# Ledger of designs, part 39: designed miniproteins, single chains, continued (4)

Each design is a single chain, and the fold is of that chain. pLDDT is the mean over its residues in the fold that is shown.

## One batch from the design tools (miniprotein)

Design m13338
Fold by ESMFold2-Fast:
Structure m13338 (fold): chain A 89 residues (1-89)
Amino acid sequence: SQQIAQLGDQLVAAVQAGDIDRARQLHAQLLQLAQQNLTDPQVIATLEETADRLFQLAAESTDPEVSELALQIALELGALATQGKIKRS
């Protein structure tokens, strides 16, 4: 879905900018949309790609608040992607 890919991109940008409120809003929107389409391969791929980007941001960021937020969201998105894969099997 183009919408879920756009939400993922916006979420990464908000986390990188340190916009905590925007990141939380986008994360909630992404979770809601993803849960409705969790067995869709494009949705699973977007969740994994977004999680990987956030894990990289967490590792590379010198801002502890950005690193912690990125790590928390990455773990949640990665777990959701794994659940989607299990439901497809």
Scores: mean pLDDT 86

Design m13339
Fold by ESMFold2-Fast:
Structure m13339 (fold): chain A 96 residues (1-96)
Amino acid sequence: MEPRKIVKVTVTIEGALKNSDLRFRLEQVATEGMRAGDILAVSTEDKEDGTLIITVETETEQAGEKFAQAVLDAARESGNKATVEKEEIEVVEDLP
């Protein structure tokens, strides 16, 4: 099948496990993105040092940028350091 490109956005946030308000805001941003259809998939990983990694897949670079900016804004308001990595990945359409 013909490969399709999607955008994968990974945000790494230091000290997020120590800030419950920040974690709730991040979960809300991801949930709202999924509800709006901007985010195709979301996964989270909590590291032993208190670092949170959020990975989302979006159909457009604009949707990915919007998610990244919302997470960066939330982290900045909470005084946490955040880093964003964006990657275009090729997906082969697999029909059910």
Scores: mean pLDDT 76

Design m13340
Fold by ESMFold2-Fast:
Structure m13340 (fold): chain A 65 residues (1-65)
Amino acid sequence: GAQKIKDGVDILKDQILDALNLGASPDRILEELKEHGLTQVKENGFSDEEAKTIVDTVISFVKNL
């Protein structure tokens, strides 16, 4: 449901913010999300539709940093 997607987005955003604080570049994070994000989110128990929404939302978040 919508709450599950929101929780997935929030967790992934927190992980990205931690990585940025440790010196990861936004461009590298975007590359990883575009190449592997959908597969990684699906491996954590999300459906194709949920995973796409989570990854697309987080890509937009990183692009607007």
Scores: mean pLDDT 83

Design m13341
Fold by ESMFold2-Fast:
Structure m13341 (fold): chain A 97 residues (1-97)
Amino acid sequence: SEKDELLEKIAELLLKRYDVDGDGVVTLEEMKAVLKKLLEDEDLSDEQITAIAEAWIKKYDVDGDGKITFDEMLAYVKKEYENMSVEDLKKILEALS
């Protein structure tokens, strides 16, 4: 369905945003590096950036390896966005592009 295709594309772009080395897996350190750059204007400490990164990883049910796979990202995106309209999902996709 169009909605499933949009959810898969959102998961792909979210993973790609944090997957700095392009191996298809996001580590805690890669997420911290991206968040540190994205939140540069917020004047957050390294401890605060780490807490945000750890909270994101926990949302993807990572069992202590500190890595997010595409399947884990897709599961999270489906859980959080499944009740959104196709139009709203397209807006999220545009914002991530």
Scores: mean pLDDT 75

Design m13342
Fold by ESMFold2-Fast:
Structure m13342 (fold): chain A 73 residues (1-73)
Amino acid sequence: MEIASIEVKDTIIIPDGDNKVAVVVLEVTFSDGSVRLVGGVATAPASTPDEEIIAAARAKAEANARELAAAGG
């Protein structure tokens, strides 16, 4: 199936000692009308800019959404 739309549902950054973790949750609507929440997670040193770690987490979430679409949802 194909992706019809993607909406960012949530973006969370969690400090974790020498690292930080970004979690991006996408609300993905597929061509069959089904809706699913798809997440992506990135971990980086605490000194990494928030915009870079969020971009990495979002890219992971979008990759996961495309994989799910290719598998038929």
Scores: mean pLDDT 82

Design m13343
Fold by ESMFold2-Fast:
Structure m13343 (fold): chain A 62 residues (1-62)
Amino acid sequence: MPSAEQLREELEGTEKAIEELDKEIEKLKKDPNASPSKIASMESARGILRMEAEVLKAELEE
């Protein structure tokens, strides 16, 4: 069983990855030359990371 400290580190890493993807997605949405498929792929990846963050937060709620 991972310690609360390990779970916090994983959550912090996941939240940073989400923030990074949010910034990249917003840049791509403002760029008319950006590929729509690339934006969709990044939005999908962000969704997965958000679900992972929710699981980690639930485990840390105790």
Scores: mean pLDDT 81

Design m13344
Fold by ESMFold2-Fast:
Structure m13344 (fold): chain A 91 residues (1-91)
Amino acid sequence: MTLHVRTVILSSSDVNNAEVLEQSEETIESDTPPEDLAKERAEKAAADYAKKTGLKSAAASVAVESETSVSYALAEYDGEAKVLGVETFPK
């Protein structure tokens, strides 16, 4: 299925005080459920950004949009990557 992936790198997992550091969008063909893809991409994005920049911590918010739903995942990296939350909304 066609999935639209939007990734936002944040300075922290506190979204009210976080700065947007990077933003990217891509369209992919995948059979991975949108919620699972959002979690995998958020965890990887936070870890990769921290390693690339030498920061001790980073957070990533990922939205995966299908024809029928949008899934959002938030992950942080502070030496270990972890998913903090995931939500799916029907269209």
Scores: mean pLDDT 81

Design m13345
Fold by ESMFold2-Fast:
Structure m13345 (fold): chain A 72 residues (1-72)
Amino acid sequence: MKLSPEQRAEIEAEGVRLVLEEGVPVSEAAARLAKKYGVSKSTVSRLISRALEPLEEEEAARLQRERDEAEA
């Protein structure tokens, strides 16, 4: 049971929406989508985390710049 590219895209889009727009934790979003698509929660959690990575990287970069400016 491998997810099709289309199903992965749907899971990523729905997961990002649940986490960013509705404030649902990744674990809860993963549980809901795992039930909906009939896949493991760990697989869905990884897909959601990867889809959120660009936003997390931007936020981490901003925090790091503030810290670096305070130190240097």
Scores: mean pLDDT 71

Design m13346
Fold by ESMFold2-Fast:
Structure m13346 (fold): chain A 88 residues (1-88)
Amino acid sequence: GRSARAEVRTSVLDADGREVTLTARGEAVEGPDGRTTVTAEVYDEEGNLLARLRLTDGEEAVLDPSVPVEAQSAALTAAVRARERLEK
């Protein structure tokens, strides 16, 4: 099957008002049924996992409501870029 990956880095403010870098990694994979699954994971500078995202064609996008907005935004951006690369 076809696959594509994307990495996004973004700067956000932590709880102390310090600017920190988040790294989001997205992967889009086309399955044998023609449906695409996109996954993304977001990590802080220490390598701690902050967010996971999974989107499959024909299913509603489900985001974890306990995840910080900045981490969710990074995950969505990486997922979209991976999907766009798969479609090229």
Scores: mean pLDDT 76

Design m13347
Fold by ESMFold2-Fast:
Structure m13347 (fold): chain A 86 residues (1-86)
Amino acid sequence: MSEEELEKEVNISLSRMIISIAKLNDERGKTEAAIESLELAKEYAKTQSPEVQRETAEALREAAKTMSPEVAEKALEVAEEVEKAA
């Protein structure tokens, strides 16, 4: 694995971890913390390559399917913003 490939995998994994934290906060009824985690995922993804941004947007859309309505709406909004930045 090249250094470039490793960096890409790490960045995708970090984005997915932040999304997982948002999902855990939502499952625990911490709606505000879940939304804040989604915004953190957005800001982090925007600093990454277009490929990482697209994969993050897809992960957000997938996660939104199992989130509460308010958090799911924010996840879909963040996914669109990240995809547009790519």
Scores: mean pLDDT 81

Design m13348
Fold by ESMFold2-Fast:
Structure m13348 (fold): chain A 70 residues (1-70)
Amino acid sequence: SAQLDADLDAFRAWVREEVRRALEEGKPLSLATQMLLSDEVLRLVKEGAPLEEIDAALDAETARWRDLFS
């Protein structure tokens, strides 16, 4: 639904912003965000992958959740 899509996009944007701060400012991810991120996204962050790759992984995760709840 449009509401589910909006809620998932807002959640993804919030997580992405914290990941950006961690990568660009060298600050550690909060425990809450670490518990929310998939192993794949956590691996990309630890390896210092470009934000574009991390964004793609977050989009794939969000799309998977959208499919499960649609």
Scores: mean pLDDT 77

Design m13349
Fold by ESMFold2-Fast:
Structure m13349 (fold): chain A 81 residues (1-81)
Amino acid sequence: SARDEEIERLLEEIRELGEEFLRALGAGDVATAERLLAEMERLYERLKSLTDPSNPKEVRRLENVEALIRNLRELLAARKA
């Protein structure tokens, strides 16, 4: 379905942005990492809007993305301290 295709594209884009974020932080490019994290957060909000709250597999998938973003925020905060 069009919804499933959009969800698959969002998940792949979030994965790619996460990899770019880690590369940017590894290079000391905090400004790029902050921008990439903000973009991931925007994609997460779209994914959340498409998530069926009655489907436990979709809820777990959303929770996994939320945990990823939280972990990346913590890494960014540690680099800025």
Scores: mean pLDDT 90

Design m13350
Fold by ESMFold2-Fast:
Structure m13350 (fold): chain A 80 residues (1-80)
Amino acid sequence: SLLEEAEKLIKTGKEEDIKKAIDLLVEYAEQNRDNIEALERARDLVVEAMKKLENKESILYAIGATLRIMGIIIEQELKE
């Protein structure tokens, strides 16, 4: 699954793998927009991935991905 592949890529610690994992996690979040548990798991994994990044541009990319997933979560919470 996208989630399993993303977790595997994050474990490598390689920046390019981590960036690919972030893309997969955003895709996973978009596919699971109505599942709050899935959205929170994707968010938490992006934050975990971000902690392994050293490059400022890559960190900003991860922040953008986190905000995108948080936006979906907020939209779902507001729909009650």
Scores: mean pLDDT 85

Design m13351
Fold by ESMFold2-Fast:
Structure m13351 (fold): chain A 120 residues (1-120)
Amino acid sequence: MKEELDKLEELIKSPDPEEQVKAVRGAAKLLDSPDPEVQERAARILAEAGKSPDKEVIDAVLEAVPQLLKAARSPDPRVQTAALEGLASVAEGLRKHGRPEESDRVRAAITEAAQALAAR
């Protein structure tokens, strides 16, 4: 898993949108890892992808939102923080790509997840 994660971290830095999409899909899968270090690093890859000017990369990151929301509910505070930062990056990316309704839905989901954690 760590060797796979190193490859995904290299792919997300590629100027090629096709390689960035591969990194996003791989990172989304790694959010289901039982290793919190792997989950944290995967969430950071998705946060970086949210900054992409490419629409296909933003579409791939949007597909990863359910996994990021699950990670935002993790008992590990590092995973929670990385996942919330990833979601915030995705919401901002959607807004910059002219997708305000999808951005607003992601922001609403972030607020709900944060409120659920604070109510404990």
Scores: mean pLDDT 83

Design m13352
Fold by ESMFold2-Fast:
Structure m13352 (fold): chain A 87 residues (1-87)
Amino acid sequence: SAMEEILKLLEEAGKWLVHEMLRLNVPQEVIDEVVELFKKAAEAIEKGDWETFKELMEKIIEKAGEVSEELKEKLERVFKEMEKLAK
């Protein structure tokens, strides 16, 4: 299903971003905040709440951009793929 594919992309993006943030020596409190945003995003998509999911993804992208432009751009691409799956 589209939801299962989106959840899989979300899980992979979250694991990737956490690993990149750890590699870049981002403070643990920032990483913990990002992890919580990904958990809330997963809950939103499981409930079919696309608007809340979109807002949470935009917040994650914003936080990634504070770390690096490359992380922001990669997350924006992943989110666009999720949007295509959602229609």
Scores: mean pLDDT 86

Design m13353
Fold by ESMFold2-Fast:
Structure m13353 (fold): chain A 74 residues (1-74)
Amino acid sequence: MLKELVLKLFEKYLKEHEDDPEVLKKQIEVVKKQIEEMSDIELLMLVNHFATELKDEEAREYLEEFRKKVKEKL
């Protein structure tokens, strides 16, 4: 789930910056491979970066839901 979100965020970013579909496909494959090797904390740090630096709405919604669930458990 978290890996899927991070991959989706990178795909959105790459699609905005790359017009060549073959290059884009290769970039996505490289990112997907890197994400599979990442820890949950590293993935959360990336979601935070997309939310704060890139102002991504989906990343912001994920962090807000995560905070809400943590508060409900405390």
Scores: mean pLDDT 79

Design m13354
Fold by ESMFold2-Fast:
Structure m13354 (fold): chain A 74 residues (1-74)
Amino acid sequence: MEEYIEKGEEAYQKKDYLTAGEYYRKALELAKSVEEADRLGKKAVIAYLLAGNEKKAQEVAKEAREILKKLGAK
């Protein structure tokens, strides 16, 4: 988890937004709390949008919503 967030932030700082989105998405998949999933999902969406990849932004937004539902239902 933490390693993916760190690599995502490093890529983001280097303006490699596609790679940043990929790492935030991996971290999102490992999220165990609503707050963490919400933050990581938003970071992944923003990174993909900055990379110009609207399709991946939409895909990860949907994925984050499903993860939030599972975590909120528990």
Scores: mean pLDDT 82

Design m13355
Fold by ESMFold2-Fast:
Structure m13355 (fold): chain A 87 residues (1-87)
Amino acid sequence: AAAAREAALAALRAAHEARVQASLAGEELPAEELARLEELAERAAPAVERQAPKMEEVAATRTLSPEERERLVAEALLEVLEETAAA
């Protein structure tokens, strides 16, 4: 459902923003949080590899509006999450 997808994308953005904020504050993520992120990265690696060409195309395409670019990136990230959750 669209509402569930929007909630998942919002959660992804919140997680990324929290990581950026922690980095800017000079606060190291707790070892437990780092281990969890590393585990997620390893599980997401096949899905990320599959989506990488799509992400590269979005990054290289200068004709896309900022809204279109954000939407395509969000779609690719959602697919990575769906594949990672299914694995």
Scores: mean pLDDT 60

Design m13356
Fold by ESMFold2-Fast:
Structure m13356 (fold): chain A 99 residues (1-99)
Amino acid sequence: DPEVIAVEATITLAIIQAVMAINDAKKGDYESAIEGAEIALKTVERARELGADPEHLDKAIESLKKAIEYAKQGKFDEAIKYLNEALDHLHRAAEAARA
């Protein structure tokens, strides 16, 4: 199903973007971490628009918004925590898309 493939590919892209944001934050590249998290948020919102599992994607969106908020405050340990929470929700959304 081309719709399922598009949803799965979009969630996979968001996972990659979130992992890159975590890695940038861990190495002290805070500007790139914030930008990466904002790009991941837009990608997750696109997956929601494509009709993916709303529960897991809504939780991922909330976690990404919190991560961006904490990162903009210079609270990068909290930002990494919420990026990891978003990543867990994105993995669950990817599993739901395959069912």
Scores: mean pLDDT 86

Design m13357
Fold by ESMFold2-Fast:
Structure m13357 (fold): chain A 73 residues (1-73)
Amino acid sequence: HMPKLSFEEAKEILDKVEKIRKEIAQEENASPGQQLSFDERAERIIKKIEEELGLTPEQIGDILRQYFEHLKK
């Protein structure tokens, strides 16, 4: 169960998720012969998020929801 997050906490987590996505894209671009399919890229991102942040896709979805709720004031 995800706790309720502040705007700053939700943004920090989402910024870390975006960093992971960019790192995987950089690794793919550095090795053209290692180009990932859409599903392989998604799986690798999910695994790295779980390894570095301890978050599941469901928890990321909840954090996104909380972030947008903060944007609503």
Scores: mean pLDDT 75

Design m13358
Fold by ESMFold2-Fast:
Structure m13358 (fold): chain A 65 residues (1-65)
Amino acid sequence: MDELREEAARRAREYAEGIAAKALEQGAEYAEVTKLSEGVFKTVFKYKGKEYTVIVKAEYFLKGL
């Protein structure tokens, strides 16, 4: 059970980092990934003067991937 939770958390982090990387590739001014809690990540990026926030949760990866 713990191995699946660890895998889901890794996938969530990887997904959040992927959003940040793609935003920077598209010309975002900045992109940051923050761990809010176990298995919960926040990606913030600024593009063309507007700030975007995406919340990524490991729980969604346990059922969908």
Scores: mean pLDDT 80

Design m13359
Fold by ESMFold2-Fast:
Structure m13359 (fold): chain A 81 residues (1-81)
Amino acid sequence: MEEIEKKAKEAGERARKRALEAGLSEEEAKQVGEIVGAGVKLYLLGASEEEVIENIRNVGKLKGLSEEAIKIAIEEARKFI
């Protein structure tokens, strides 16, 4: 459990940094990091790659993220799944 949390946090922090480098706001970058971390955690708990990517897309839209932010989240999550 603790190891899964650490990997999810690392993936989220990397995604947040990439979002900031792409010119997204601090708030949107924070949401990207949280969504990627949650997605990677789902994968490590047994979800398929397809299920994780679909979840990231749906949660991102629900939170009102831009298409660019959702694209970054999916690309960064794919590096860990």
Scores: mean pLDDT 85

Design m13360
Fold by ESMFold2-Fast:
Structure m13360 (fold): chain A 80 residues (1-80)
Amino acid sequence: SMEEKKELLDRLHDLIEEAVAVLSASPPSPELQALWAQIQALAGQIVKALKAGDLEEAKKYLEQLEQLVAQLKAVAEQVK
């Protein structure tokens, strides 16, 4: 449904904002830059799936994005 699509878009937006907040609070590092590149690529795949109306594919990519954002947060805590 259009409502479900909006909920998935809102979740994507929240995850990207969380990732940006972590990066903004962290010193630059190659590992954080590599994770951010992966997050951006996966966000692009989610947007494509949502535009195609493939909500199940979008949900799977969102689960992967949540894992990448969690990794970003863990790496950011280790970077000094």
Scores: mean pLDDT 87

Design m13361
Fold by ESMFold2-Fast:
Structure m13361 (fold): chain A 119 residues (1-119)
Amino acid sequence: SLEEKRERVLKLLEELIELYKKKAEEGDFEAQVELIKLLAMKYALKEHPDVFVEIEVEYTEETTLDDIANAIMGAVVLFLETKEKEAEYEVNGAKAVVKEVSPEELIKRLEELLEKVKK
């Protein structure tokens, strides 16, 4: 059911958030970016429980974490407000894309990320 899939996504997001928080606190920049994406995905699912999203962000070596966070959250807010299948937002060279995906696709991607981070 959709409810069981939502519970699975939330469980995976919570576990990933806990693991990436640890790495982010140690100063891992890639982990800090991934943590922001995971927190934004959890926020989107809380605001619209029937909608599952994937977030991608492009940035440069000169881009700050604040610019990345603002791009990601800007894209999420725009996505939720417009009710479109995709939204894009850019802040100071950080470009974020939020895309609606199936719960099955999101579960698979989160499980793959969990296997990678636990190594």
Scores: mean pLDDT 88

Design m13362
Fold by ESMFold2-Fast:
Structure m13362 (fold): chain A 86 residues (1-86)
Amino acid sequence: SVVEELTRRIREVADELEERLKAGELSEEEMKREFARRVKELLEEYIPKLDEEYKKKAEQMIELADKLITESDEETIAAQEELAAK
């Protein structure tokens, strides 16, 4: 489905940026900015292709993905700092 394709592309962007973060190519702040930019671009690209019901679902999925990624980043950074301190 179009929604599944959109979700897959968002995940691919997240995976790409996570790899770049792990490689030291991006800071946490650069990753967050790039992710937000790319998610917005994907949303703009896919919105015209979605019916009204799927548009709302896609918007909710994007919001949840942003929230989960932000929460995971904060928890991961805290854990990494504790491990580095030991």
Scores: mean pLDDT 68

Design m13363
Fold by ESMFold2-Fast:
Formats: structure tokens, C-alpha cells, sequence
Structure m13363 (fold): chain A 79 residues (1-79)
């Protein structure tokens, strides 16, 4: 299901970019970096940036997980 994976990745990238617009400083840079890593399918960069975000900005990381959970639920509802 390559198209489903592509759609979920596109939605995840958009969600990260929207959260970055609401953020400032290093948290914004980490969110934009995660969006770019996901867009490029760079798994190593995704893992490193996600870990750094969770360690330094756990509340922002929680928002990312909440957005991703909502996107996954929306994708299931649209199936």
C-alpha cells in the first residue's frame, strides 16, 4: 500500500509544519527538521530528531504524537 504510506507521510509532514508555525526557537527547528527528514524518507534523521524533541521538548513531542494518532484514525475512517 505505497499510496497509503505516501498519503500518511504527506499528512505527517503537513502536521509537523503546522506545529512548527505555532512554535519558536529550537523546537521549531526540530519540527521543521523532522518534516524534512520524513519528506526525504531519511529514517536515521527521523529517529535522531524525534529523540531530541522528546528529550528536550516532551510537551511538543506529545502534541506531535497526538496529531499523528488523529491522522491515523482519520485514515482508518476513510478506508
Amino acid sequence: MEELERRLRERAVRALEELAKESEGEAKELLLGLAEALRREDGDAVEELARKLAEKYPEVAKRVLERFAALAAEAEAAA
Scores: mean pLDDT 79

Design m13364
Fold by ESMFold2-Fast:
Structure m13364 (fold): chain A 111 residues (1-111)
Amino acid sequence: MAAAPINLPNELAEFVEAGKPALVTVTLTGAGGFRGVVRLYLSDEEGREVRELEDGTVEVTIHVPVSASLAEVAKAWIEGLELAAELLRRRAAEAGVPLTFTEEIEVEELE
């Protein structure tokens, strides 16, 4: 199987190279009302959190230090997206519906 080229949003790469704090939010919307949100914070923190919200939304929050390399940020980004996609696929399979994603990406500078 050919791996799709996984690329960071250009704006996120710019913030990483400049050493600026930033937030990237990806919203995944699936058929049948399944929703996932992946947030990556470039800040002074490191870690990963997974939450299921009261509305059934799957939320994956990733914290990466502003001192991280582009490769480290790319790895965290890929792992977060893969985790969210797997959780959504599992829910869609349990509900007996096909899962197709619409992806929306936003990049924001933090204070």
Scores: mean pLDDT 72

Design m13365
Fold by ESMFold2-Fast:
Structure m13365 (fold): chain A 61 residues (1-61)
Amino acid sequence: MKTLEEVLEELVKRGLIKPDDTEEQRLSALREYAIELGVDGREVANATPEEIVELINKKLE
């Protein structure tokens, strides 16, 4: 299972966020990445960053 930190590192590697981005920018990128992996946008709209990471892990196995 990937942690929140590991998922954020992956987003940095992909150029979707910068290491110094705000919490708001990181949360936006996490939601977009989860949706790209096939998570329902309604599930991520009200989710915490940790909950979004759980949804991402479910798609990645």
Scores: mean pLDDT 78

Design m13366
Fold by ESMFold2-Fast:
Structure m13366 (fold): chain A 99 residues (1-99)
Amino acid sequence: RVEEAKRLIEEAKELIQKAKEAFENGDYDTAIDYLVEALKKAIEAGRLARNDPEVASEADKVIKEVFDAYAELKKKLTPEQAAEFDARVDKVIEEIQKE
């Protein structure tokens, strides 16, 4: 539903902000958790807003913001943490493609 999609977009934006804050505090595990949750919400918002181009476009923009934050965060992660983030992102994308 469009109203639920708008709520999810707002929540995703808040989670991206929390992820950046956790990242600056050196809490990379928490930053990863927030980014994965933001990605899930933004993708679900896009799915719910499929008939609303404006809301769907905003969801796509938030998804891009998550991946931009991920690229920056990944530079500071250990190989193990980077692999964990990659696996979690892949799982979210796989679950969406199954539907």
Scores: mean pLDDT 79

Design m13367
Fold by ESMFold2-Fast:
Structure m13367 (fold): chain A 64 residues (1-64)
Amino acid sequence: MSVQQYKDALIQAAGDSLRAHGVSQDDVDKTVQTLQQRLDQSPPTKEALTQATVKSVTDGLNKF
């Protein structure tokens, strides 16, 4: 699996998780955009990418 495929999977999973918890589509879109930028700036390791994703989802759920 490539790093890009892993990033795409994390973005999809984050969006699905936020929608499942009743977050609005506008807030999901904003969180996903922030996550995408964060992943692009993160080290290309599973640990760093997963940590960035968990933080973005947790921050999104706590705000909305």
Scores: mean pLDDT 79

Design m13368
Fold by ESMFold2-Fast:
Structure m13368 (fold): chain A 65 residues (1-65)
Amino acid sequence: MKLGDKSEKVKFAQEFFNELFGLEVDGVYDERLQIFVKYFQKENNLEEDGVLDDKTLEALKKLKE
């Protein structure tokens, strides 16, 4: 997922960051969510591309559970 995308996966990422940073859950991958995704990728030694891909989603799921 990238800027402007809408999906359940985007909502999942927003819910994760909302619990930590108060990020709004609107289902749209915006520039604010991209900043948090890049930060998360950097801290978890993933490629810092700001794309919400399967590897990034898997890492989020493991930490949320």
Scores: mean pLDDT 76

Design m13369
Fold by ESMFold2-Fast:
Structure m13369 (fold): chain A 69 residues (1-69)
Amino acid sequence: ELTEEAIEKALAEIAKVDPELAEELREKIEKGDWLGVLVVLEKYAAKVNKEELSEEELEEKVKAFLAQQ
């Protein structure tokens, strides 16, 4: 499901890593260029993978979710 809130959240996350990439994503969304949106998300994933978000981070997130009540 693609909600407006999910899109805004994605833009905020991308802006923390690369603000220009976030602006590019915003422009693609405004134009309805969904293929361009996917390309931008792929670029973001490559940058995030290089910087961080290792298995340790993923484990921490899963652990927090399971501990939630």
Scores: mean pLDDT 65

Design m13370
Fold by ESMFold2-Fast:
Structure m13370 (fold): chain A 147 residues (1-147)
Amino acid sequence: SDTLDFARSLFPNPSPAQQQILELYAELESDPGLNIPISTEELLEIVDPSELVPHFGKLGAYLLLTALLLAHALELGDEEAAYGSLLALLRLAQRYADLPTVQRFVAESLAILHRAHPEAVERLLDRLGEEHPELRPLIERLRAHLA
């Protein structure tokens, strides 16, 4: 997979959480929902310009790289970088609410990260729900998956 090869080139020594996210993506990669074409212009309608990562015209590639960057930020204790990456993932999950594979990838990635960094993930979800009230229903659905 070109997406997986590129992701592994960016993270040649993945953390345990990053390795689990890579394995999750590999399991779901053949699903049409992750292979939806997306342009930089379309992404900028959903995410902040500071959250742009390489996507190679594929929604799934953007989701994978953003989840891996979220994991990396959490490993470094960089909660501001983690906040930006998580906000981008939640905005995409809300925009593509009708795509089960996108919902599964985001929910399972968050569950992986919550197991590794429970206190940091809970703080980020609380802050996101306060600062972005439109995301609260999605955050509550994701929290039910974490329990």
Scores: mean pLDDT 89

Design m13371
Fold by ESMFold2-Fast:
Structure m13371 (fold): chain A 66 residues (1-66)
Amino acid sequence: MKILKAIGTATEDGKPVEATIEVTETSAFLVYTAEDGTVFRVPLDEETFKKVASLPEGATVNMKDL
């Protein structure tokens, strides 16, 4: 499993949000924490998966550019 860092978005309070992209052999997930502390793990589309799967481990991705 490959892990990428996702940054460059803003929270609803204007604070920059940090999220992680977990890349498996066949799928990718965006993992982030909501304002209430709930952790969400959102499956990514196949097209987005192919894009992030081509990046090296530990790469930083700006979510606005995806």
Scores: mean pLDDT 72

